# Designs tried in a protein design run: designed miniproteins, single chains, continued (3). Part 94

Each design is a single chain, and the fold is of that chain. pLDDT is the mean over its residues in the fold that is shown.

## One batch from the design tools (miniprotein)

Design m11249
Fold by ESMFold2-Fast:
Structure m11249 (fold): chain A 66 residues (1-66)
Amino acid sequence: GAEEAARAAYEGALKADNARGAAASGGMGIQEFGGPERGRAAYEAGLKGKNAEEAARLAQEGAFKA
C-alpha cells in the first residue's frame, strides 16, 4: 500500500543520504539539515502529493546502485 511504499522511500533516501554524507565528509556523518529531514520529506511527499507509485519511485532513486 501507500504506507509500505512511503516507508521504503524514507528508508532508501536515508540510506543513500548516509552513504553520500560519509563520502562527502570523509567518514564523518554530519547531521545538518537534509539528512533525516530529507528522508522524512520523501515519505511525506509520497503521502501528501501522490499515491504509492511516486513513493516507490523515490525509494528506488534513493537506493540507486551504480
Scores: mean pLDDT 54

Design m11250
Fold by ESMFold2-Fast:
Structure m11250 (fold): chain A 81 residues (1-81)
Amino acid sequence: SAEDLFQAMVDAATALSKTLSDEDAKLVLGAIVAAQSWRAGLLSEEQALAILERLIAQAKDPELKAFLERFKAVFEEMAAL
């Protein structure tokens, strides 16, 4: 379900954040907050996507950048439902 996909995405991001520097962990946590805020009706899809794009641009590590890009792709799939 969409709920299961969202929860798996949040769980993966949360686990990753515990292995990262404080600066990189903040980017991942920012992505979680943006997606959760959209789910709660506090942000529009455009507002959440703008935050995710900014976080991707701020990521210096290529692996973290790739993770955030996958996170954004999953978010876009869920928003299209």
Scores: mean pLDDT 85

Design m11251
Fold by ESMFold2-Fast:
Structure m11251 (fold): chain A 84 residues (1-84)
Amino acid sequence: DLEAQIAALEAEAARNRALADQLLDYGLNQPAEPAPQELLDYVQQLKEEHPDVPAEIFPELLVEEPRRRAEEAAARAEALRKAL
């Protein structure tokens, strides 16, 4: 079902955009409460994938990676929609 595939990709894009927004808000506001577990898990995954990345650059990867994934998912959804 092509429509189901488009919906799934649009949902993936929305989730990654929300994650990028949460990471930006957390970085800017530095809330007193601990970060959500989903953010902590994502940060841990990136540290394991990029152990050689200096700490100074790491914050850029936190935001840019989910943004890139959102853009890729949205582009795939648009390509499928054009095939309809």
Scores: mean pLDDT 70

Design m11252
Fold by ESMFold2-Fast:
Structure m11252 (fold): chain A 78 residues (1-78)
Amino acid sequence: SEEEMKQELEEFKKYVDSIEDLELLEKMKKHVQAQIDALEAQIAAGHVLTEEQQLGLKFLKEALKYLEEKIKEIKEKE
């Protein structure tokens, strides 16, 4: 559900906030981007995503944004 997705996203954000390893964050970003690209490729090919896949894509896009913000924050420290 959207409510469960929001809870998982908040847990993910907490986990990301605990990470100061830039290399790990960049690897996580690449992994999330690859999953988004795979789902977007299915849509581009005319496939209809399941409700679970649609929620997953929404989660992944929000996770990507948060990872990008965290990476930027760390890079702007000293």
Scores: mean pLDDT 85

Design m11253
Fold by ESMFold2-Fast:
Structure m11253 (fold): chain A 66 residues (1-66)
Amino acid sequence: SMAEREAIVERLTAELIEAAKAGDNARTRELMAELRRRLEALGVDPTPILEEMERRAVRAYIESQE
């Protein structure tokens, strides 16, 4: 469902942003893989969501270095 997708994206996004700020590349990769797996299980194309999450993670890391 859309609500289930939104809940998954919201939770994993929050965790991803914190991992990115910490420079934890291993955790960031793990969270991206979990997001892909969960979206695929729901029959959702993960590509546009993963691309957006990657952009947000990079931005969070850069801002944490400033």
Scores: mean pLDDT 82

Design m11254
Fold by ESMFold2-Fast:
Structure m11254 (fold): chain A 81 residues (1-81)
Amino acid sequence: MTDEQLREDVEALERAVRELTEELSKEKDPVKFASLLTSLGLLGAAAEILAELSKDEEIKERARRVAERARKAFKEALEKA
């Protein structure tokens, strides 16, 4: 993969994590809530993989931050449920 593609993928993950975090905050159906939480966990895992695959320090750091945001959002959503 090129660094340009990895940067675009990290930006897409940042948006997806933000969108899922917002949906989780307003979701009242437990089945939908569980589905959104699962998706958030998978996005976090994807961000960790992108961090390991990238050789660009900026992209690595950005991907690691996305993974941490996803993990934090997952934990906070469960604590508020």
Scores: mean pLDDT 82

Design m11255
Fold by ESMFold2-Fast:
Structure m11255 (fold): chain A 68 residues (1-68)
Amino acid sequence: SGVEIYANYALEQLKKAVEEGKLSKEEAKKATETVIEIMRSMGEQENVPEEELEKIIEEFRKEAEEII
């Protein structure tokens, strides 16, 4: 789905920004929440099943927490 592709892209960008010291821990947490809001909006517009959308968001949040 488009949401899953976006989530993977956003995670890679977040990881690079943190590794390069371009984002503080606070900024990275805010970026994570912004990405989740975008994912929810995309999921609603694409009529992604609620269970599938929640799973993608949970996986993204878990991986983002490991980076931050």
Scores: mean pLDDT 83

Design m11256
Fold by ESMFold2-Fast:
Structure m11256 (fold): chain A 74 residues (1-74)
Amino acid sequence: SAEFEALVEKVVALLSSRPDVSEEQLAAVREALERLAREITDRDAFLAHVRNVLKEEGVLSPELLAELDVLFAE
């Protein structure tokens, strides 16, 4: 979905602005989210998987979660 692909780019951009996120973590998140954007058609399921990937990669903070909730409301 073009919507999900655009959302992946926005999530990666948010992470890339953070000094505590490594290039390796960014690459892993991008790869996982791009795969999910191709395989998942349900928006709620996609958003839940995005949150899970960020948690598994150790990059999910309460501050980032709040920014994601604003982004996902669009």
Scores: mean pLDDT 81

Design m11257
Fold by ESMFold2-Fast:
Structure m11257 (fold): chain A 80 residues (1-80)
Amino acid sequence: PPPSPEEVARTDALIDRTVAEMVAWAREEGLTPEQIAALEAFRDGLRDVAAVYGPLTELRLERTKDANGRTVWTLTATFR
């Protein structure tokens, strides 16, 4: 069945919140304005994926350090 208005609103809210956090982390890590703009463009990509797979139920963004002290970003998306 097509997504309900509530499911669409939740998908948009999850995407907007996650991209805003990615942009904040990118600024903290010293990324350039051009690199930050590329992260904002990722918002449209997430909407396109949700149009195919179904509405998002969860977006989880994690920032960790690996064994060598390198920053690792992990994005997990869960669809209906």
Scores: mean pLDDT 84

Design m11258
Fold by ESMFold2-Fast:
Structure m11258 (fold): chain A 109 residues (1-109)
Amino acid sequence: MEVEELAEKARKEIEKILKENPDNKYIQELARKSLEAIDRILKLNKETHEEELAKEAIEKILAVTKRTVEEIKATPDKEKQEKILEETIEILEQIVKQVEALAKLKQEL
């Protein structure tokens, strides 16, 4: 599967999450941040052509997003929902930074 096809599939799954959870502001924010992370990976792939790193990152972003949506839904405490969101946003940022660092390292070899 091409990187662009995988990203489109991931975006459609995240957009479905947005449509199914319109009243949950934490899930809405999570989905938005996940879409932004995928867009950052796609831009990086266009510059570096590290397709396998991009694919792995997109799959990991989608998996983390789906898991966190279920965790938020299972958590009735709004303060705990906010903490889950904040921790997951940090994980998404770490995924993007890891791809940037690995792509840079490969270009310097």
Scores: mean pLDDT 86

Design m11259
Fold by ESMFold2-Fast:
Structure m11259 (fold): chain A 61 residues (1-61)
Amino acid sequence: DEQIKWANNKTLITINGKTYEKLTVIQWASANGIDPNNPEELEKIDMEELDRWAKVFGTLK
């Protein structure tokens, strides 16, 4: 996947070609006031900020 893709029934989410644990992304989105189920809110995701946060707190190794 080359862009944001949210899969409601999957454990993992791929964003900008990088895979994250779904719960980790949901926690980040909630902390930043972003609804992961709203496509317009997903466009507000700062991909650099998400990647930085996920590298520190994410479960993907």
Scores: mean pLDDT 60

Design m11260
Fold by ESMFold2-Fast:
Structure m11260 (fold): chain A 88 residues (1-88)
Amino acid sequence: MMEEIRERAKEILKEIEKLEERMKKEGLMTPEHEKLLEHAKKAAEEAIKEEDPFEAEVHLGVAEVALAVLKTVMDRELKKKEEEKKLE
């Protein structure tokens, strides 16, 4: 159902925005991370705008995968930062 896809896409978009804020606060924003964040946001926005359920689910899937990658990157960078702090 289109309403469920749009609600999920809006949830993903909010989670992307929260992750972006956290990455900026932690000093983890690189040009590569900015590009991935923009890609994730665009995919979520396309899922919200799309009228075809199949295409909307494709865009939603892209946004979910991009968000999962961003979360993995953030976890990895935070762990690296903590290990560097331990050695200093």
Scores: mean pLDDT 79

Design m11261
Fold by ESMFold2-Fast:
Structure m11261 (fold): chain A 94 residues (1-94)
Amino acid sequence: MKEIEEEIASLPDDELVQALREAVERMKKDLSGEDFYRALALLRRIIETGSPEQLREALPLADEFVEIAKKSSNPKLQKEAEELYRRLREKLGL
C-alpha cells in the first residue's frame, strides 16, 4: 500500500486522470486489490489537488470505479469509493 501511495505521489498532476483511466480499465479485466488501492489514491489526489477540468474528466471514471467496487467482496473499498465519488461531486457543485 505505501509503495502505491508513493507511486501516485510522484506522478505529475497532468498524468493523474490518465493513470486513473488505466487503473479502471485494468480492474474491468481483472479485479486486483493493488489497482483498487491505486484508483483510491489517484481519486483522493485528483479531488484534493486537481484542476476543475481534471475533476470533470475524473467524474465518469469515479462512477465506473464505484460500480467495480460494488462487485468486490470488500465493503471497506466500496465505502471509500462511494465517499470519494461524493466528494468529487461536491467539488463540482453537483
Scores: mean pLDDT 80

Design m11262
Fold by ESMFold2-Fast:
Structure m11262 (fold): chain A 84 residues (1-84)
Amino acid sequence: MEEFARALEKVAEGLEKNKDDPLAAEIQLSLALMVLHLAIRSTEDPELRAKLEELRDKAVEAFKAGNYEQAVKILREAAELLRE
């Protein structure tokens, strides 16, 4: 799980740095969603899985709304959750 947390933090940082470049931001979100998908599939804890799925969906909705700061915050929250 630590490897997924670390990967997700790097992608969240990438999204934050590229929030003014729509194509680069979308690529970073796609990478974040891939990392989250792998983390969700790798967890045996149903509560952790449910929380990660909720955060994934919230990150996507924030991004669609153009709220990249909120999307970054949610991705960092998911990374922190993966360390617990």
Scores: mean pLDDT 83

Design m11263
Fold by ESMFold2-Fast:
Formats: C-alpha cells, structure tokens, sequence
Structure m11263 (fold): chain A 96 residues (1-96)
C-alpha cells in the first residue's frame, strides 16, 4: 500500500507503471513479484523485490545489499514516511 501524504496519486500511479517496466526488463513476472510482496517478511539476497529497488535506484540489479543500496534505501524509506533503517521489509515492498 502507498503511504498517504508522502506520494501524490499521480506519483503513486507513475511508480506502479515504472514497477511494471522494471519487472519486464528484469524478466520477473508480476505474479512472482506479488507473491514475494505477500510473504510479509524481510527480503534476502537475490529476491525480486531487491532487484526492482536496485533498478529503481540506478544500481546493478544483482540482488545484493551493500553500503550504496543501504544509503538509497534510507532515502527511499524517508520519502515513503517509513523508519529509515536501510532494511528491505514488508512496508518497503508493499510501497512498490
């Protein structure tokens, strides 16, 4: 779910469309991504959610969290109104 007051309806709709494009470019099905988001847990290395976030940040989508990914995750979490802990949890995944 999108966090109210952080994204406009137009920004939320654009993010959803960007997600579809990113999934297509990464060869990940919408069904596979949705099942992972619905798992409601922290995401491990190689997960589709991590690869989508890396692509969104302009980083190589290798599914690994390094110091660069943590930095961009904290900024992304702040924009979503979430706690900026640098971890990919269910709230970050549901915002995609």
Amino acid sequence: AFVPGVLTPEQAARLAELRKVILEKLGISEETFQKEVESDKEYSEGSPVLKVLQFLFGLPPDGKIGITEEFYLRLFQKELGLKPDGLVGPEVAKAL
Scores: mean pLDDT 71

Design m11264
Fold by ESMFold2-Fast:
Structure m11264 (fold): chain A 64 residues (1-64)
Amino acid sequence: GPEEAARLGAEGAVKAGADEEGARRASEQTANGMPVAEGARLLEEAGAPPGAAASSAWGTHQAA
């Protein structure tokens, strides 16, 4: 469900270099219907590399 998807997505983004707070917010929004491209952008702003940001956002969307 969305809560588990957001948690796993945030964990992956943080391991890739994202800020914990930014990763959590981006992953929660993505799990609740925000477009994957927007989620990836927010994860990049939080410090994730572009490839990791895209993968984490896509994974969160797929798991939600």
Scores: mean pLDDT 85

Design m11265
Fold by ESMFold2-Fast:
Structure m11265 (fold): chain A 74 residues (1-74)
Amino acid sequence: SGLDKSLARLREDLRSRGYSEERIERILALHREFAAELRANALNPQARQAVIAAYGERLRALDPERDVRVPPPE
């Protein structure tokens, strides 16, 4: 899937930046959870915004050098 390819690329990027494998796996797991929650709330703009805010904070804590970008709804 497109998500799996994006996460594989992200793993390579994080590894090249010297992140530990443990931290990389936490970041990738959080990205998968975020994508699933966005899909679950695709038809609810208010819930989508809450998901973006909550996961944006969590992702920034684990990967502070990366801007959180919302994946497309498909």
Scores: mean pLDDT 76

Design m11266
Fold by ESMFold2-Fast:
Structure m11266 (fold): chain A 60 residues (1-60)
Amino acid sequence: MEKIEKIAEKIEEELGVPKELAKKRVEDALEAGGTLEDIAEGLELAGHKKLAKFIKEIAK
């Protein structure tokens, strides 16, 4: 739960997406059977390398 909050805050900081929207998107991805590592991989492929590293660190 705190992991999702931290990720949403970082997405808002790096991408300018509202925190609540970012949180909802992360939760939806996890509910669909994704992992935090999968989310990080997708962001890295999209060019958001720093954000992806942050998520991988939290996911460990």
Scores: mean pLDDT 80

Design m11267
Fold by ESMFold2-Fast:
Structure m11267 (fold): chain A 87 residues (1-87)
Amino acid sequence: SMEEEKRVEELLRKMREVLERYQKTYGLTVAPGLSTLLTQMDLAYREGVISPDELREVIEYYLKQTGDEAAANYLLKHLEGREKIEG
């Protein structure tokens, strides 16, 4: 829905801003595509600006927009691994 799209876009904005801050402050370099999305998720979660449930919403939205089931499953497994270590 339009409300879901607006919520996810706000989450994506926060994720992008965290990565941009790390790139500017620490000179962080990231490969384009899926690696950028993974790094945005990892940094936003670490900084506490996004919750695990909100990250799952972003991954679900990514799957709906791209149809890339392999990438979405990879992102979910990565998130589940971090939740078990850092929760």
Scores: mean pLDDT 78

Design m11268
Fold by ESMFold2-Fast:
Structure m11268 (fold): chain A 91 residues (1-91)
Amino acid sequence: MADKIVEAFLKGYNADDEEGLKLIEEFEKLTGDKELAERIRKVLETSDEHSKRSLKGTISAVLTALEQGLISREEAKEILRQVLDSVERQE
């Protein structure tokens, strides 16, 4: 189970910008949270390369965890809010 989440993270981390946008679109579709999806897009536009890749990886991992029933939609949104808060507060 953990290996599939790690593989999903690595796929997202190595995704190009077009693939990253598709991950955000799928997250918005599954959660219905347009405000959170827009916040993710803004952070991707303004973040350094490493933070951008890590965020894409996290979205991919969260989507895989949702698909496998390991987390709820509310837990998925909370995970991404915490990651965004961390990225936005980096100096």
Scores: mean pLDDT 80

Design m11269
Fold by ESMFold2-Fast:
Structure m11269 (fold): chain A 117 residues (1-117)
Amino acid sequence: TEELPTGRITRLSDTVLEVVIDTGLSPAEAEEAGAILAAALPALIAAFPQLASISDYEVSLGEGGRLVVTLTASAPDPDALLLAARILGSAATVALLRERLSPEALVAELLAVFGPP
């Protein structure tokens, strides 16, 4: 388990990581943010070549406005899973989720922060 400023990463297996994101939003706002994140994930994974092994993902609501993201890799790839988890659990991602951007705007802003120059 790795503690982030805005969440927690837990390794469930060699191919599965869980990211808990402390959004600071109400449950209703977190549900909306979770839907945006779920819609953004395919484009986000496609935008980062390092994440190519990530074959599945699930976004669900946790308690107290938390989001729970489960990331599955097609084969053991701890570097890809940790990179994806750290992007998702970052302070930048939490700030962008609080702004309730469109999925396209969320991907563009995350690419500006974490993508290559």
Scores: mean pLDDT 81

Design m11270
Fold by ESMFold2-Fast:
Structure m11270 (fold): chain A 63 residues (1-63)
Amino acid sequence: LKKVPGGLLPDLPFESFRAKDKEAERLLRRIRELQFVRGDNDTARLLAREMVEEGVEIYYEEP
C-alpha cells in the first residue's frame, strides 16, 4: 500500500483506498456507500478530499 500524498487525492476509484485507523476506514466505507449505493459521486469525492486535507492517513493499492 502507498500513502496518499498530503492534500492531494489520487484519481483512483474509492475501492482502491484504505486506512489503518478504524474510524477513518469506517468513514471510507461510508464514502463508498455514497458512491456505489446512493450514486452520489460528488458528495463522495468532496468527503474524501476533506479527509486528505484534514491530514487523515489514507493508503491506496496500485494495479
Scores: mean pLDDT 67

Design m11271
Fold by ESMFold2-Fast:
Order: C-alpha cells, then sequence, then structure tokens
Structure m11271 (fold): chain A 62 residues (1-62)
C-alpha cells in the first residue's frame, strides 16, 4: 500500500542520486534505477536495495 509505494519511490530516488553523483552514462543510470525499482517492487527491504545499488554502481564505474 502506501508503505510499499514510498519504499519504491525512495529506492528509485536513491539510485538516481547515487548514479548521477557517480558520473554514470544515461544508459547506466537507467539500468541502476530500473534494478532498484524492480527489487523494491519484489519486496526487497530498502536497506538491501541501497546496498545492491551501491555495488552495481561500483561495478559499472570499475
Amino acid sequence: MEERQKRIEEAVAYAEKLAKEAGLTPEQRDLVVRSARTAAIAGVPLEQVKAAVERLIADLKA
């Protein structure tokens, strides 16, 4: 319900912010944001989604 939607929005906002700050390409930013949204929709806790986003960004930047 509202809690799920808020979690999804927070996950997406976090992914977008970190991807932009990391200087990723638009395509890479879209990948990170879509991955965060998919995980949040699937019920992954916000803290785990944030950790996964950070790892994905590190891998894309390497």
Scores: mean pLDDT 82

Design m11272
Fold by ESMFold2-Fast:
Structure m11272 (fold): chain A 62 residues (1-62)
Amino acid sequence: GPEWSAAEALQLVIDAVRELGPDATPEQVLAALRAAGVGERTLANAERHAETLLAIAKSMLP
């Protein structure tokens, strides 16, 4: 799949948390990124920062 910017990856994480709910795990978020067909480099970067991206996404949702 295409390589995504950090902003694009974060937006997908926000969307995944919105769908999965506030108890979404890093593994569920990474599965959503894989399903979206993001490139391997984008996915590897998301894996390294999964907890941080998830925390930011949760903080942006009520």
Scores: mean pLDDT 76

Design m11273
Fold by ESMFold2-Fast:
Structure m11273 (fold): chain A 67 residues (1-67)
Amino acid sequence: ALETLAKYLAEKSGVPLEEAREKLEEIRQGMEENLELGAKEAGIPLEEVRAEYERTLAVTEAKAAEL
């Protein structure tokens, strides 16, 4: 989940884990709004865009766990 990505970001960027967690929460909140806007612009159902985002996030977290 976001915890794995936060640890990866903290290690790679040299920022405290607490700061990485807060930054990812801000990005997560902004992403929900951007996903809705992007879906509307592309004429794709929000559910499909959200599913693709969830898939991409899972792949990114899996790759982060390998590092």
Scores: mean pLDDT 70

Design m11274
Fold by ESMFold2-Fast:
Structure m11274 (fold): chain A 99 residues (1-99)
Amino acid sequence: MSREELEVQALATLALMQLYLAIKSAEKGDFETAIEYAENALKTLERALEVATSPEQREHLKRAIEHVKKAIDYLKEGNVEEAIKHLREAADEVARAIQ
């Protein structure tokens, strides 16, 4: 596995942890903490996208980024159900990027 592939896997794993912490915080009604974790996941995924060279991997990371952005918007509006749905869809896309 290349250095770039290892770096993408490490960043993807970190992003998955941040997304799950965002979901956990949202489920507890802690929307400010959920937004902070989601914004951290977004930054981590943007770094992963900069390193990723595979077109398929880049496409999954781009979809994950779009889902995180939508989740942040829903959290800011207090729409927890849609926010959690988009955070989970982002996590699924991240998992597919590293398979």
Scores: mean pLDDT 91

Design m11275
Fold by ESMFold2-Fast:
Structure m11275 (fold): chain A 82 residues (1-82)
Amino acid sequence: SMHAMRLAEAEEIKRRAEEAMERLAEQGVETDVEKGVAGIRLVAGIGAQEMARVDPENAAAWRAELEARAERLARETRERAE
């Protein structure tokens, strides 16, 4: 169905965004924590926008989920760098 295809596409965008955020977190711990955190938040925003394009009906939920993940990852990145 079209709904299932859009959901699958949104999940793939989410997975790619999560992988990019994890890479930025690792780089942040090793180099510049604040730059890493800024990158994580930027990627979450871009990912949420792309998911909203594919699945506009659930745009707010996707944004909230990616923003929540970004904030958890930012906190963990800062804790690991200390």
Scores: mean pLDDT 85

Design m11276
Fold by ESMFold2-Fast:
Structure m11276 (fold): chain A 64 residues (1-64)
Amino acid sequence: AHVVKPEMKEILDKAAEEVQKETGVSYDEARKAAVEAAQNLLDRGEEVTPEKIREEALKILKEK
């Protein structure tokens, strides 16, 4: 019944794939950005969803 953590990985993978398709960066770079995005959302007390992670990751990549 404790599958919350595995589901978070799946959410990150989905967001990373979308970021890769939109930006053309490598999957590793997209996934790194997705992880940083998720941390930023958690630090702000925001809901962690694939959509929000994607939006935040795109901001991170544009800043780099």
Scores: mean pLDDT 76

Design m11277
Fold by ESMFold2-Fast:
Structure m11277 (fold): chain A 71 residues (1-71)
Amino acid sequence: MEEELQRQIDADTLIALGEIYYAMGKRDYEKGDKESAIESFKKAAELYRASGTPDGKRLAEEAEKNIEKLK
């Protein structure tokens, strides 16, 4: 139970951190800083994928689509 709870907390933490980086990417893009925006979206995608959850996978794909739009 403790090990299972810790894994759930770790996944939720990774998603929360990913959301922070995703928000940073959007702000950087609005400011015209495409390079910083791409870096933030890449970090968000990495964190979302590291969560190992279906929601994390979908959010990572969304972040990756934003990177493609900024190329």
Scores: mean pLDDT 80

Design m11278
Fold by ESMFold2-Fast:
Structure m11278 (fold): chain A 69 residues (1-69)
Amino acid sequence: EAQTIYSKIEITLKSAAGEETTKIFENLSGAEAKSALTTVYISAIKNGNVVLSITTVTKDATLNHTIFF
Protein backbone atom coordinates (compact mmCIF):
# COMPACT_ATOMS: atom_id res chain seq x y z
CA GLU A 1 0.00 0.00 0.00
CA ALA A 2 2.92 2.39 0.70
CA GLN A 3 4.74 0.96 -2.33
CA THR A 4 4.95 3.20 -5.40
CA ILE A 5 4.02 1.60 -8.71
CA TYR A 6 5.80 3.00 -11.77
CA SER A 7 3.35 2.76 -14.64
CA LYS A 8 6.13 3.58 -17.11
CA ILE A 9 9.91 4.04 -17.11
CA GLU A 10 11.38 5.06 -20.47
CA ILE A 11 15.16 5.22 -21.01
CA THR A 12 16.73 6.63 -24.17
CA LEU A 13 20.29 5.55 -24.96
CA LYS A 14 22.77 6.74 -27.60
CA SER A 15 25.43 4.42 -29.02
CA ALA A 16 29.01 5.44 -29.87
CA ALA A 17 27.88 5.48 -33.53
CA GLY A 18 25.19 8.07 -32.67
CA GLU A 19 22.18 5.71 -32.89
CA GLU A 20 19.37 6.20 -30.34
CA THR A 21 17.40 3.37 -28.75
CA THR A 22 14.55 3.58 -26.25
CA LYS A 23 13.83 0.94 -23.59
CA ILE A 24 10.37 0.95 -21.99
CA PHE A 25 9.38 -0.77 -18.74
CA GLU A 26 5.80 -0.85 -17.46
CA ASN A 27 4.06 -1.56 -14.15
CA LEU A 28 7.20 -1.77 -12.00
CA SER A 29 7.45 -1.71 -8.22
CA GLY A 30 10.12 0.54 -6.69
CA ALA A 31 12.45 -2.45 -6.30
CA GLU A 32 11.83 -3.60 -9.88
CA ALA A 33 12.42 -0.04 -11.16
CA LYS A 34 15.76 0.13 -9.31
CA SER A 35 16.82 -3.26 -10.72
CA ALA A 36 15.78 -2.31 -14.28
CA LEU A 37 17.62 1.04 -14.14
CA THR A 38 20.74 -0.60 -12.66
CA THR A 39 20.74 -3.31 -15.35
CA VAL A 40 20.36 -0.72 -18.14
CA TYR A 41 23.20 1.44 -16.72
CA ILE A 42 25.55 -1.56 -16.41
CA SER A 43 24.67 -2.65 -19.96
CA ALA A 44 25.20 0.91 -21.26
CA ILE A 45 28.67 1.14 -19.65
CA LYS A 46 29.60 -2.31 -21.01
CA ASN A 47 28.49 -1.38 -24.56
CA GLY A 48 29.86 2.20 -24.57
CA ASN A 49 26.38 3.74 -24.73
CA VAL A 50 25.33 7.04 -23.13
CA VAL A 51 22.04 7.63 -21.29
CA LEU A 52 20.29 10.66 -22.87
CA SER A 53 17.05 10.76 -20.87
CA ILE A 54 15.01 8.92 -18.29
CA THR A 55 11.23 9.43 -18.06
CA THR A 56 9.44 8.16 -14.94
CA VAL A 57 5.65 8.00 -14.59
CA THR A 58 4.01 6.84 -11.35
CA LYS A 59 0.53 5.32 -11.27
CA ASP A 60 -0.62 6.59 -7.85
CA ALA A 61 1.33 9.84 -7.40
CA THR A 62 0.38 11.37 -10.78
CA LEU A 63 4.08 12.11 -11.25
CA ASN A 64 5.53 12.48 -14.74
CA HIS A 65 9.25 13.39 -14.63
CA THR A 66 11.93 13.45 -17.34
CA ILE A 67 15.68 13.89 -16.70
CA PHE A 68 17.92 14.89 -19.62
CA PHE A 69 21.70 14.28 -19.57
Scores: mean pLDDT 74

Design m11279
Fold by ESMFold2-Fast:
Parts: structure tokens; C-alpha cells; sequence
Structure m11279 (fold): chain A 66 residues (1-66)
């Protein structure tokens, strides 16, 4: 699914979102148009999407349909 990801620093990136249902919850992968990839998880049911940034921090992201 084509999406736009909004980061807390105010930047946005376009990419393709792939979601998979697992026993431990939803996991997502975004393939960005610039060639970068991130993995997303939900820590709690109905929670916000989070990814682990290259610096090791957890960041919340907002995902919208492109």
C-alpha cells in the first residue's frame, strides 16, 4: 500500500507499507522511494506505530495513505 510517513521532526517520506499479522501483534515494513527501509511494530493493541531509528531510539510515526 502506498503511504506517506510523517516523522516527529517534521520530515515526510513516501513509501510502500507491508503489514503482517503475527502472534505477538502487527508488524510492518516500509520500503521508501529513496531506497531506505524501516521495520515497524505496535507495542500495545491499537497503539501507535513505532520504529527503531539507526541511533537506537524508538520513534513514533504517523502513517497516511498516499
Amino acid sequence: QNVIVHFPDGTSQKGVLHIKNTISGLVGTIDFDNGNQVHLTQTAPGGEWEYRAPDGTLQKVKIEKA
Scores: mean pLDDT 71

Design m11280
Fold by ESMFold2-Fast:
Parts: C-alpha cells; structure tokens; sequence
Structure m11280 (fold): chain A 66 residues (1-66)
C-alpha cells in the first residue's frame, strides 16, 4: 500500500511541475487509485475524484508558470 501511495505522489508532483497530465499518466493514476480502493485505503467512489484532483493540480501548475 505504501508503494502505491508513493508512486501516486511522485506522478502527481511530476504532473504539477509539468503543468500537464498525459493520457498515459492519467491511466496510471486511475490504476493506482483503483488499487488503493481495492486495498481498502479509499472508497471506490473516490477514484474519479482523485483523478480529477490530479488534473486540477496540473492546471494550477500551468497557471503559476504563466
């Protein structure tokens, strides 16, 4: 479970620094969120919310750059 959280945090940081989330990164983040839900660390209903949160972090990163 810790490894999944660490990978998710690393991807979120990269997305924020880049100011963009690629389709591959979005798919991986969704996969990690689903694995966290399967492990009982978050409700399954929160998977989509987590993905949207990461997309919002990318948007904020882009705004700060400009």
Amino acid sequence: PRALVEELLRLTREVREKGEVTPDQRARITELAQQLADAGLMPEEAVDSLVKHVEEEARKGREKKE
Scores: mean pLDDT 76

Design m11281
Fold by ESMFold2-Fast:
Structure m11281 (fold): chain A 87 residues (1-87)
Amino acid sequence: MRLSPEEVSELMMEGMKRLEPTYKELKEAISKADEETRKKAEEEADKLERQFLNFAADNSKSREEIEEAVEETEKKLKEIIEKLKKE
């Protein structure tokens, strides 16, 4: 069964809540980085967020697909954090 726009919105909000701790860790890592590295990390994170939001806007997507997109976004955000820490 395909999701209604309301169900998509709710799952997107739940997904963003799940990503909050990772975004908090990202902000802490960015605060310790130099200005150029910080801007690159912020741009990469913004791009990932936009990709997730655009995916979730397609109300034909299943719940499973949205949950998988949240998990993939979390993984990629953690990769950005690791890159910042390796500096």
Scores: mean pLDDT 76

Design m11282
Fold by ESMFold2-Fast:
Structure m11282 (fold): chain A 95 residues (1-95)
Amino acid sequence: SIDRLNQVNQLVSQILDLVEDYINGKISEEEFKKGVDKIVEQVSTLSEDDQLYLLGRVYDRMYGKVLKLNSIDPDKGAKAQKLMDYVVDKLSRVI
């Protein structure tokens, strides 16, 4: 449903916001990991279909961010790739 899609998209945006805040030095590594863990707990309450859709959307949006950052600042792009790998691994363990 549209309402479920909106909820999934909000969780995806929250993950991207945490990644951006961490890359920009606005939050600590501990705050980043705590934020990810809280979102992962929320994802675990979703249906399997919504979990898989969310994982695909996170991958798509994070990959786009990595490509964009690599063209501007390769060091930040490499950091974004590591954060993407971390988030995808954490999500994959509860799906």
Scores: mean pLDDT 87

Design m11283
Fold by ESMFold2-Fast:
Structure m11283 (fold): chain A 107 residues (1-107)
Amino acid sequence: MDEKLRRIEALAEGTVSLIEDPELAERARELFERLIEALRNGDEEGVVEQAERLAELALGQSADVQLHLVLLLSEVRETLKPGSEAEEKLQEIARRLADEAIRLLQG
């Protein structure tokens, strides 16, 4: 768990660094901190809640921010029980982000 959490923390910092608005970057950092804490506590509902808030923020950002969040959510899904409601919800969130990022890149 500790090694996987360190990778997720590194991906979170990488994602935050791509957000140009300093107020939104700080909000994203706070949401990532809450997401990581929910993961440490085994709070799958809390993980989904923070992931939804991060996705809402990321959908207002560049395609790079959205794709970095997709990568982070894939790492988070690997820590969850396969076929769980939380895993399925994170997959849906990641799909929405990927679809929007592709749309932005196509013009």
Scores: mean pLDDT 85

Design m11284
Fold by ESMFold2-Fast:
Structure m11284 (fold): chain A 100 residues (1-100)
Amino acid sequence: MPSAMELAFEASSAYTQGKHEEALELLRQAIEIAEREKENPSRELVIALMLVGRILADLGRYDEAERAYRLAIELAERLGDERSVALGREELEAVRRAKA
């Protein structure tokens, strides 16, 4: 099976090509993989979830973007990655403002 990062990059490519439904399917698969792998977090998984959240937000899928960013923050906290925690919180607040 592809990694969450591979799916996130494929989704980014699909999104830039205007293939929004294909991008959404790939992003959802990336989140499913991240949910399965969250017990063994990695910096790569955090980065993949940040990218997933950004593309979901660009697609107007704010609730799904919030889920991706919350998971990224949780994993970054477990890794002691304070920079990714701070970035994830900023992105989450941006999504919340966009919903208002």
Scores: mean pLDDT 86

